# Designed miniproteins, single chains, continued (3): the designs that were tried, part 54

Each design is a single chain, and the fold is of that chain. pLDDT is the mean over its residues in the fold that is shown.

## One batch from the design tools (miniprotein)

Design m9860
Fold by ESMFold2-Fast:
Structure m9860 (fold): chain A 77 residues (1-77)
Amino acid sequence: MDEKKIEAIAKALVEHAGVDPETARGIAGALVNYAKEKGLSDEELVEMVRRVARALFGDEAAQKIEESVRKALEELK
């Protein structure tokens, strides 16, 4: 389950922010592991991803990343 969440976030970072796949997987892994350790919901994980993406890549990229990740996580139910 966590691996699929990491893949979804990494894919969104590659597609919408032009991040290198290895770096994208590193960022995605850190975010998913942090959410797991803190007991965050999928909605809280999506909010965290959006905030980090906004800080690193700007508002437009963050919006596209949020939409992509939210859709992917809904498909994992």
Scores: mean pLDDT 83

Design m9861
Fold by ESMFold2-Fast:
Structure m9861 (fold): chain A 77 residues (1-77)
Amino acid sequence: EEAERRAEMDREGGKLREHGDAYVQAALTGTDWPAHRAAMDAEGARMVALDPELGGKQVEGFKAGTDARAQAAIAAA
């Protein structure tokens, strides 16, 4: 079971990263970045549901860092 949960967390983590990268790219190109940010937030919530302790810490840090990068890109535009 733990191996299965770890594999699921790895898959969700990949999706979180993909949505986060899309959010930053959308911010850099002036496209619909709010939709990508919402997708990243939704994926983060799924990871927290799978493992509240580990997922919560990792998702919080990733979202904060990704949001800071995207907001810096928006401010520079």
Scores: mean pLDDT 80

Design m9862
Fold by ESMFold2-Fast:
Structure m9862 (fold): chain A 66 residues (1-66)
Amino acid sequence: SREEALAAIAAGDLQRALDLINTDVAGLADVGNRLGVELALRGREDLARMVGQASREGRPLPPVTL
């Protein structure tokens, strides 16, 4: 759910957040964008761009190790 994905981001469980977002790409696009922002804040600019772009384009987030 949206709440579970946001809780995973807050807990630093970014892999779980990515997996949860990919269960409902269209409904959780805003959470996918939030994950991209969190990755940028953690210095993962490469992953932040990939996740943010996929989220904005309505595509599944890439299967990356976070």
Scores: mean pLDDT 81

Design m9863
Fold by ESMFold2-Fast:
Structure m9863 (fold): chain A 112 residues (1-112)
Amino acid sequence: SMKEKLKEIGKKFGLSEEEQEKLAEDPAGFIKERAENSVGKADKDNDIVTEIINLIKEKAIKEKKIEEGVEQIKKLVEAYYQGIRQSEELSEEDKKLVEDYAKQVREELEKE
């Protein structure tokens, strides 16, 4: 299941069992909180976000649910930027970065 794969990613990145459960239940909320607490280290913690994005991409391709996958990735990336900026509102520049990334992801997934 998606929850089991998210827990495995968390385990790989050294998360406790409680943190693995939080990640599996709310990936976007977990990543936002992690990014908020890692102000000044945000760039060093990108690897876990990338692994979660790759998992969502794999599931979207396998299940042929491209739009659902793009939407999940967009929410995760928005949550990450909200965390590193410590703001509920994204700047217009950050919104454009999220939209441009979502477009790139859609194009990648549609080529499969």
Scores: mean pLDDT 80

Design m9864
Fold by ESMFold2-Fast:
Structure m9864 (fold): chain A 82 residues (1-82)
Amino acid sequence: SLEDFLKLRNETAELAKKIIDDPSVTEAEAEQKIADMQARLDALLAEAAAQATPPTVAEVLLQQAIDTLQKAKEERKKKLAA
C-alpha cells in the first residue's frame, strides 16, 4: 500500500539520522545497516520499475528513500574525514 512505502521512506530517514547522530554505532554496524537497507530499497524499486505503467508514486517514494540513504553515506564519510 501507499502507507507501506511512506513508512519505509520514514524508516530510511530514521536510520540515516541514527547512523550519523548516534556515537554508539560502529563503522562496521553503520555500513552493514546501510547495505541492508540499500538492498531492500533496490529490490523494491526494481519490482516497481518492471510494471508497464507510468512512473508510480511508489517509485517516487522509493527513489526519495534511496536518495536519503545516499546522502547519509556522504554525511558519514564527511564525519569520518573530520
Scores: mean pLDDT 75

Design m9865
Fold by ESMFold2-Fast:
Structure m9865 (fold): chain A 95 residues (1-95)
Amino acid sequence: SMAEAIEANLRIVELVKELLRIRYETGDINHPRAKELEEEIERLLPKADLELLEKAEKEALEELKEEAEKNLNGGRETVYELMLKALDIVREKLE
């Protein structure tokens, strides 16, 4: 159902944010919690609306590009901070 797809999409975004936090903060790509999060994401993918996720990601990246050009902010934010910001925009587009 559409409701299940929306729930799966939102849950995937939350899990990806947590995965990024754990890997960045610990420096351990193979952290036990990171593996658990990857497995949960893989279980949700068949329920997700991948076209909607792709559209939200594309729109989020374009908004970040426009903000960077407008604010001349290129190079002050870490890749980690930019990825978290992109995921927050993706979540907003999916809500």
Scores: mean pLDDT 81

Design m9866
Fold by ESMFold2-Fast:
Structure m9866 (fold): chain A 95 residues (1-95)
Amino acid sequence: SMAEEIKKLIKELKDKLLETALKLQKALFLGDTAAYDQIVADFRKYLLDVYGLTQAEADKVVKEVEDIVRNSITLKDMEEAAEKIAEEIVRKKLA
């Protein structure tokens, strides 16, 4: 069903957002600014080329993922924030 397709897309994007946030958190912890910048660049490219977002939408999602890294204390907080972002972007793309 369309509802099941939407849930699948939300889960796939949420998992990618969470993976990216955890990679960024590791780079920050290690003080590896080159790795941090590369992860951000690769993720932006993924949003544009693979997920089909506009430049403005991709930049917004990148900032939201960076905000997860800065503001989350627990893995659960990161997961909840990533799910909310994924739902917003998937619903906007399908509208």
Scores: mean pLDDT 85

Design m9867
Fold by ESMFold2-Fast:
Structure m9867 (fold): chain A 77 residues (1-77)
Amino acid sequence: SMEEEEKERIKRLLTAAFRLLQSDPETQARILAEMTPEEREKLQKIIDYINEQREKAKKEGKPFYLDIKKMIEIIRS
């Protein structure tokens, strides 16, 4: 049961992350405000990671890239 609960938590947060990724920064802030503190912390870390990747891509002149595995790591942390 605990393993299934973890899988459902990962699915839920990953789905929320994908929805946030499709939203502008103002909408992202509103969505985060409606979530639990624990969920908000994890999703904010994902947003921070995405912003870091954007800055890196711009600085290096390379395409912007999202690592799904890294986002799952953040959720598990």
Scores: mean pLDDT 76

Design m9868
Fold by ESMFold2-Fast:
Structure m9868 (fold): chain A 87 residues (1-87)
Amino acid sequence: EAEENERIEKELEEADPEEAAELVRELGREEGLPEPAIEAYERSARYLKLNRPDAALEAWYEAALRSDAPAAKASAASFDAAREAAA
C-alpha cells in the first residue's frame, strides 16, 4: 500500500546502517525473495548508509542476480550500466 511504502522509505532515510539492513531484510522476506538475495540487499543498505554508493551498487547487483527472476536479472543489467556510467 502507498502509505506503507512511504513510511518505509522515511524509515530507511532516517535509519542507521544496521536499522536500514533490518528494514530491507523484512521487505525482502515480505516480497518472497530468496535468502541469498535478501543478504545482499542488507549489505547494499548498510553501504548506502555508510556513504559507500559504489559498494552499495555492487551488493544490489548481487541481490538482483541471486533473485533468479528474469526481471531481477534485467534490473541487475540496468544497475551495472548505471555503475559503469558513474565510474
Scores: mean pLDDT 65

Design m9869
Fold by ESMFold2-Fast:
Structure m9869 (fold): chain A 95 residues (1-95)
Amino acid sequence: SAEEIEQLRDRIVELGLQLAKELPVGQSQQLRGLMYQRDLEVDTALEEGRLDDALQLLRDFLEQLIRLAKQYNASQSIIDGLESLLREVDELLRS
């Protein structure tokens, strides 16, 4: 449902903000800009009833966050949390 996708987005945003705090200033600013753009894209997909597109956008964003977290040696708890959310998105896409 749209509400389940919105809840999933909120959890991803929370971890993204935690990641941003662990990044250098430039990368933190870039991540915040990416989060803003992805949030708008997800909102548009949800407003148009394109639920699978919204899930795919969240999936692509999670892959980007995981790559960034690993590149900058972020806390393992953040990496584990992001990978857990990626598995949840993949399960919903297969359902």
Scores: mean pLDDT 89

Design m9870
Fold by ESMFold2-Fast:
Structure m9870 (fold): chain A 70 residues (1-70)
Amino acid sequence: MSAELREEIARLDEEFLATPFGDLARLEAIRDRAQALAERARELGDEKTAHMAEGLAQAADRVIAEARAR
């Protein structure tokens, strides 16, 4: 259960790193998916996996904010 969520988070992290800085639509999709995974992990009581997913969502939010500021 948690292992599948961690694999999905790892795949999203790889996709995030491969996404061009200016691709806001893809970055927003990655953020939204990371948030959904964090909620799923919380429902399962897996706080560590939820924290990992939240970290990815926050990283995506920062890149989106930086791109929008220019």
Scores: mean pLDDT 82

Design m9871
Fold by ESMFold2-Fast:
Structure m9871 (fold): chain A 74 residues (1-74)
Amino acid sequence: MIDDSTIEKAVELLKAGKTGSQIREELKLTGVDGNKLVGALSILKENPDAELSLISRVTGIDRSTISRIKKALS
């Protein structure tokens, strides 16, 4: 499970202009969950009004986690 502190740190790194690979390395994110988080962040950064259900379908992350990421980006 991706915790709120990890989401907040990932958002800060994204706002600082870090790439997905840099975010994964700094937060020690490995495997599928790390890739999903970075993917959702990238989609939301470019498409802030995107439907949560569409992001969930594309990334494989559940809607509640995407909602938390979107809230952290606001």
Scores: mean pLDDT 75

Design m9872
Fold by ESMFold2-Fast:
Structure m9872 (fold): chain A 82 residues (1-82)
Amino acid sequence: SEQALLAELNAAMDEAAKAAGRADLGAYTLHRMAVQLKAGEAMEIKPESAARSVTDTDSEGRTVTLSVAAEEGKATLTLTVT
């Protein structure tokens, strides 16, 4: 469901931000990027889905990229800051 997908994306965003050492990224920024990713892609994440990504610039001019991959119905999110 869309609600379950959003919950998985939110959890993955929190973990990705922590893993990237960017727990300082606001929930608004990550949520906006996740909404853009959903809007550009199907709402459903399939296990066989190719990796998908969305890129944006934070308030400090750094490039932030969110990448999503699905494996066995679970979303894996990778956050890269350059």
Scores: mean pLDDT 62

Design m9873
Fold by ESMFold2-Fast:
Structure m9873 (fold): chain A 76 residues (1-76)
Amino acid sequence: MPSLGELLEQLGATVKSDSSYDGKSVTELGNFVRAVIEGDVEKAEEYGKNLVSLIKDEENRQKADELIQKLIELTK
């Protein structure tokens, strides 16, 4: 199974590869990572949804959603 660090690296790479990547993406990614580390499932779900909504490419969005769900499971 991939580690927490590996999943976070994959999520960061996916978000950064998207054409929509900007300062708002950085902020939402940072908020999501903090919520995961703090074990705040509710905030992780909120920030994860916000992050996914910023992704323009459908393949990147699907990959990010899958990674976010795996990271939230590790937070529980």
Scores: mean pLDDT 83

Design m9874
Fold by ESMFold2-Fast:
Structure m9874 (fold): chain A 60 residues (1-60)
Amino acid sequence: SEQEREQRALDNLLDTLRALGVPQSTIDELREQYQSGKITLDDLKKILAERQHEHLDQER
């Protein structure tokens, strides 16, 4: 279903953010904001893209 697809996308985005060093408390807050409709998957993708750029620069 579309809900299952969205939940998988959410879990993947949050797992990647956690792997990049985002605290679990922040991950939990982002999940709640998504469930409340305050943020979208697009917002989470933007946050992830910014964090990935920072992480890649530091690994160099």
Scores: mean pLDDT 78

Design m9875
Fold by ESMFold2-Fast:
Structure m9875 (fold): chain A 100 residues (1-100)
Amino acid sequence: KEEILKLVEELAEKLIEKARELGAEELAERAEAEPDPFAALLIAMLGVRAAREKPPEEQIAAALAQIPGLAEETRKYIENMKPEEQEELKKELEKILEKL
């Protein structure tokens, strides 16, 4: 469990850096200030997407409003995973982190 959380935190840090590099500074700062690692990751992902796609402000606000609920669902989903599924997820997160 702690290993997946550590990978999520590392992935969030890398994506915050990427979002800031791409000019999504406000979303990067918001993700950096977020104490929930899953929510931080989702905000950072939104930052990278917003910088590349430049969606309307209204769509960004709507996505941000959904993040707390999605982060909670993601946490519960991972906690209820079988050990084999958690090990596969860990390997996938490590691959993603190496490519960033």
Scores: mean pLDDT 81

Design m9876
Fold by ESMFold2-Fast:
Structure m9876 (fold): chain A 95 residues (1-95)
Amino acid sequence: SSLPEKERLIETRKRLIKELEEHKEEIKEELLKQGVPEEVAEGLVELLEAILNGDTEKVEELAEKLSEVIPALDEETKELLLKMAELAAEALKLE
């Protein structure tokens, strides 16, 4: 195990969470400008927050709800999103 790699992963995750929290309104507005419905835009931002926080239960719930309106969120994509949340949760344990 490489300590420098683990520290870099932790710092990258913290930075991404901070960037998302600071810019989530701008992300939502941009999605709305692209024609994404407000409920879907809000759901996508919440899904990104849940992934970065390692909240696998919330990721599963949001991905299931969003898959009703976004066909690209198939079972394989949902599994990938859950795996990303699991990796984020593991990064949290390294702090």
Scores: mean pLDDT 72

Design m9877
Fold by ESMFold2-Fast:
Structure m9877 (fold): chain A 55 residues (1-55)
Amino acid sequence: EEERWDKAVEAASKAAKAVLDQGRAGRTLSQPERDALNTAVAKAANDAIKAVEAA
């Protein structure tokens, strides 16, 4: 339902924003941060897809 979609979109947006804020600091780009970025992007996309498919 719409509530599940909104919640997933909000969670994905917050995750993306947190990752962008880390990159904006310009002090990261370490190996673990790079891996975290890839993981966060995949998670955000997966959460959004799951919300659409499950709702």
Scores: mean pLDDT 67

Design m9878
Fold by ESMFold2-Fast:
Structure m9878 (fold): chain A 97 residues (1-97)
Amino acid sequence: MEQTVRITLEKPGASLEEVQEYANEVGTRLEEGLRALGLEADVEVQPAVENASGSAVTMITIRVRGPESLLPEARRLIEELAKEAGAVAVRFDPVRA
């Protein structure tokens, strides 16, 4: 089983470098936490850009692979870490066989 998750981080008043560094830290914590649950996780952090409102924004893409029975725990971990990170959006793509 595989699921792709996208987390959007936006920090008003932060530099592009600060948002990029923070996203890399969040991505590392997500990868380590998911692997500790017995899942495979591939994490990609997009380069930070300035949005139309002048805020620095980036997106973390996570590809989670493993037993379907562990996906609810993976989802809970991702939602908790995204909330702690102050994520403005979290999107879970449909689970693939």
Scores: mean pLDDT 83

Design m9879
Fold by ESMFold2-Fast:
Structure m9879 (fold): chain A 71 residues (1-71)
Amino acid sequence: SFEEILEETLKKVEEVFKEGVKKGLSIDEMERKVLRVVFETIRRHQLSQEESDELLLKVSEFFNKKVKEIE
């Protein structure tokens, strides 16, 4: 289901932050990795425009929250 795809994507985004912080990656580098995860997920699951927009919105909100925690 889309909800399962969303939850799995958010877990991958959290892993990117965890590993990125550990490796000393910049926020910009972590953002690029997060965007790759999102685009790969959209392509692999052939998400609709509405699902893709919701995924991008939810990932963006989560990413911005995590960025505030490390700035």
Scores: mean pLDDT 85

Design m9880
Fold by ESMFold2-Fast:
Structure m9880 (fold): chain A 70 residues (1-70)
Amino acid sequence: MREQLEAETLLALGHMYLALADIAEKKGKVDESIELYEKAIELFRQAVELGHPDAERYLKEAEEKLKKLK
């Protein structure tokens, strides 16, 4: 199913941005980290809309990390 592949791709991209955001945060690049977490959140939201079972968990994780930086 195309929707399953799209959801998996969005989840993978979201994870990539989440990892980049964590690296930026550890380097003290707060503004870059916020931007990367926001990108991860948008990708995870799209994966949730496509019905990926793990996407909501990762969306909440990214939102919690972003909230700590604001």
Scores: mean pLDDT 81

Design m9881
Fold by ESMFold2-Fast:
Structure m9881 (fold): chain A 55 residues (1-55)
Amino acid sequence: PKLPVVTASVEEAKQAARKSAEHFRELGYPYSEEDIKELEEKAGKSMAANREASA
């Protein structure tokens, strides 16, 4: 498979969001799997939007 740098950035943002949510979950925050999924999608969209809008 190919791994373009731009796609890696989006993937990294998603992974970072997941790790953050998992960390907060360990602290006792009420994060559900659906919440984590939404955060991942949001992070990915935000990353893509930033690229499109302006470096």
Scores: mean pLDDT 70

Design m9882
Fold by ESMFold2-Fast:
Structure m9882 (fold): chain A 114 residues (1-114)
Amino acid sequence: LEEKKKRILGVAYLLAKKYNLQEILELTKPYESYASEKDLEELEKEVEGKSAKDLLLLGEVYIGLAHIAASLGMEDLVEEFLLKAAEYYVKALLVDPNNEEAKKNLIKVLKKLV
C-alpha cells in the first residue's frame, strides 16, 4: 500500500508539473522522486481514447466506497479506495488537463492522503 501510495502521488506531481497545476504540485512535491517520466507516459498510453468524464465518475465511485469503508472502521480500505480515486482523477486530467471538477476532486483526495 505505501509503495503504491508513493508511486501514485509521484505521478500526480509529474502531471502537475507538466500542466502547471500549482496546488497539486505543492501537495505532491514530497513525492517527486517516487515516479519517473516513464510512469507518466505509461499512464498516458493507458488512458488514450478514454473519456475524462467516465474517469472522473469512476473516481467519484471510489470516494463513495471510501466513505462506506470509513463508516465500517476499515482504515486500510479507506486509504486503498482514496488512492484509487486519486489514480482516476489523475487519469481524467491526463485526458483533459482543464477539467475543473477533476482538479478540485484530486486536491480534496490529496489533502486526505498527505
Scores: mean pLDDT 87

Design m9883
Fold by ESMFold2-Fast:
Structure m9883 (fold): chain A 82 residues (1-82)
Amino acid sequence: SPEELREQLRALVREYLAALRARDREAALAYGERIAELVTSEEGERLAAEAAAEVLREEAPDWEVRVTEEGVLEVTRKPPPA
């Protein structure tokens, strides 16, 4: 069950990031809402943060990604090369 949730969260985070990159706010909102529907517990929140960090490191190497000890996902976009 947690493994299934983790896989679903990874897939949704990939779609969410793709929508954000495409500046498709409707799609981004829809995927974000689906993630929120799956994340209803503290364990789910940690799994979502970890899944997001993993996907961001693989799919968006231009983003600096960290997960705090409290399970909060912090992401900053790297500035374009000067």
Scores: mean pLDDT 73

Design m9884
Fold by ESMFold2-Fast:
Structure m9884 (fold): chain A 83 residues (1-83)
Amino acid sequence: MSKLVQAIRDQDFEAALAELKELEKKLEENKDKLSVSEYIGRKLLIIGLELDIELLKRNGVNPELLERLISAAEALEEFINSL
């Protein structure tokens, strides 16, 4: 089961941020295997996910934002784990 997605579902935002840092590290380590557009796109997605997690942490859980965040996190994790 996806560690990032599970952390988000459990509202363990510290664990979710830690998993995003690990995914960012894997992305950087595999940067040479990616096109410039793929790398930039995934980097921006990671930044967006960090901001959305901070928003949920500060303002409380919005179910629509949570489901959107889960979908984006799942797609990101699948991509990076395929590298």
Scores: mean pLDDT 82

Design m9885
Fold by ESMFold2-Fast:
Structure m9885 (fold): chain A 78 residues (1-78)
Amino acid sequence: SELERLEAELLELLREFEKIAPELKSKLSDEELKEVLGRVQSLVRRFVDAIRRGDVAGAREALRELEELVKEMKEKAE
């Protein structure tokens, strides 16, 4: 149940990011966009690795950082 909630939160954040991706592509350089995508992929990997280790706190921290990144990117997309 807790794992399902964490996975649902991850998917929601990724959907939010997908919605703003076209606007980010128009406003960011290719280099900046590559950096942002790299950060998203790194945080997703950190989340998955934390879950595999049974590190719920680490998984929640990765989601928090991803949420902050998505919020920052939404502000840049406006």
Scores: mean pLDDT 86

Design m9886
Fold by ESMFold2-Fast:
Structure m9886 (fold): chain A 78 residues (1-78)
Amino acid sequence: PEDVFSEEELELMKKLNLSKETLIKAEKLLVALSQGDLLALDREAAVAALQEKFGLSREKAEALVDWLVERARRQAAR
């Protein structure tokens, strides 16, 4: 199965210089850290994990965490 990324996801990847593979792995990591509830995610632990696993700067890691949590919030509201 092919993953279809939204224009917003593609723009985020461009801004943060991330591959599709990295974005997918980052989301899976955050889901694992939150035990499936991204809205209950420890933001500091998530940022640290993204920096350690993917070599992201703090600013990029924070932006990615915030974007994924907001996406999860939008999905939960539907």
Scores: mean pLDDT 75

Design m9887
Fold by ESMFold2-Fast:
Structure m9887 (fold): chain A 90 residues (1-90)
Amino acid sequence: SLELLKELNELLRRAVEAYEAGDYEEAVRLSREALELFRSLPESLQQAILETNKSLKNPEITLAYKAAEGARAAGDDELAAEVLREFLGE
């Protein structure tokens, strides 16, 4: 739904902001919430998001990438890899 997509984008934005503020614990928490929310979406919406992000290289890719960088900076390489796989198909 549109509401869930807005919530997903807000979680990713907040994760990036926490990372930039040096609050790595909060960045990791928000990134995990974003992944859980993404996985709660219908498979058709998950596939549409993945296709759009990979094909159009839109600004949403940047938020997911920065969230993954934040998780890595916090020492959570597994979460960083998971974010990249789920949102970018990498």
Scores: mean pLDDT 71

Design m9888
Fold by ESMFold2-Fast:
Structure m9888 (fold): chain A 72 residues (1-72)
Amino acid sequence: MVKRIEDIARQAEEALARGDVDTFDRLGMEHMELTFQAKEMNDQAAIEASRRQADRLAALRRAHAQSLGLLP
């Protein structure tokens, strides 16, 4: 679980770096699904990995949106 969460986060970051917002959003949804699955399984390591990656990806998404004039 942890490795899958980290792999998805890396792919999302790479997609956003290329300007591929659609792929970033899709991978973000997959990341959210894995987070819910980890919570159901009480996989604490995966839950913590997911929180760290979610915070990082949210910051990247916000910065990208601001650069495009979509956010103030």
Scores: mean pLDDT 78

Design m9889
Fold by ESMFold2-Fast:
Structure m9889 (fold): chain A 79 residues (1-79)
Amino acid sequence: MSFEQEVEKAAGEFGVEKGFVKELALLKLTQGIAKPKFLSLELYETLLLVQQGKKPISVLKDFGLNDNQIKLAGDILGR
């Protein structure tokens, strides 16, 4: 499946913004080298620490993420 189709499918499945899905995928693919345009820098750095196992996924609640955004982040970053 193309990257664009996978992003659209995941966004629809979890009920989250396409920009959120794209930047999670970009973070994982680039190991945080590419800078975010949609997410705040603080949230993006925290997501990278969660991916590295240095912080629990529950810390994302402090950034105002909803349960669907947190589930998607766990699915993408935990793989």
Scores: mean pLDDT 76

Design m9890
Fold by ESMFold2-Fast:
Structure m9890 (fold): chain A 66 residues (1-66)
Amino acid sequence: LSEEERERLEREMRERLEALGFPPEVAEEMARKMVDELNAAGLSFEKAREVVDEYLAWAEAALAAA
């Protein structure tokens, strides 16, 4: 992932986590760690975005079940 692609994924994930009710500082840390892991795995931007979308869908479902 390029630096711009990482920043974009982190921002999009952070915003969506905040919308789910996570505190801003927690959302930022979660987004950073996830994007770092996806970058370390060597995923393309498109594939990394798919993984982020899937994770956020799971997080939303988990919060709804709690």
Scores: mean pLDDT 81

Design m9891
Fold by ESMFold2-Fast:
Structure m9891 (fold): chain A 89 residues (1-89)
Amino acid sequence: SVVDDYLQRVLQQMQELTDQGIEDVKASTDPSVVRQLTDQTKDDIDKLTNLAQTVLDADQRAALNAERDALIEKLDQTTNEQIQKILSS
């Protein structure tokens, strides 16, 4: 359906935002900048998902939120690894 196609596009856009955020985090050598970049990426994902929520049904929202949570976990793991790398050098 048109709404299912829309959901798939939003999921792809969330993946792209997360991948870019991860690249930006890995390129930084300052822990405070790493935190700011992580927070900005999460804010961008939240803005995208909040807009999508207005047109999705409950099951589609559950699927969107599950993927969002998985991507945020991946971003947080990369952020923690990068901060540890900076502090151990």
Scores: mean pLDDT 89

Design m9892
Fold by ESMFold2-Fast:
Structure m9892 (fold): chain A 94 residues (1-94)
Amino acid sequence: MTEEEILEKIREMHKEWLEAAKTLSPDEFLKKAKELAKELAEELGMSEEEIRRILDGIETIHKASPKTEEGRLKAVEDSSVFILSVASEHLAKK
């Protein structure tokens, strides 16, 4: 998978997260966010440890964010940046 293809997949996941953030409860949204992130990480060939790091990071970001719409949108943005960072580190090792 190319770096451009990874960026496109992260953008598509970000769009799905924004829609989920608007329609789902906080707990349902976190579950879906983790499922989509895990699917992307597995598709990138990440290790079980890297996948755990991503899922733990997403949970930490969302749990720490204010329970407002603005807080949820910021958590989506911060989570996308975090995943891009981990994906970039993973690619640098290949």
Scores: mean pLDDT 78

Design m9893
Fold by ESMFold2-Fast:
Structure m9893 (fold): chain A 80 residues (1-80)
Amino acid sequence: MNREAAERAKELLREAARVLLEAAEEIAKEVGVSVEEVREGIRRGERDAIEMVDEMERAGRGEEARRVAERILAEARAYA
């Protein structure tokens, strides 16, 4: 269960990053920064989030990571 939940969390985070990249121009306009800055921020955020999921899996918190990833994906979809 823990490993499966962590794997699901990573899938959700990759999907969230993909959704945000599709909306990068809209996000850049809303935030008032360049689209390149938004894309770099999304890619960095994805890397950091996946590393956090690995740490949470090692701590037996895969289910918590999955719930966090579900929230992140929902927030990402709100921008799309």
Scores: mean pLDDT 84

Design m9894
Fold by ESMFold2-Fast:
Structure m9894 (fold): chain A 64 residues (1-64)
Amino acid sequence: SPARIAELRARIRGIEDAIRQLQAHIADPSASERDKENAQDALDTLQRERERLRRELAELEAAL
């Protein structure tokens, strides 16, 4: 549905923004090793969720 496609695109953009923030945090030399490890775990989770949503989006777009 067009509404679901719009929802998926918006959610993917939100996840990509969060990924950029986490990557910046991991690259920050002032961040603690524990904070970087926590950020890496969150990054890995968001990257998996982004891939899942991208697959759903591709399937819906292919059905149009």
Scores: mean pLDDT 89

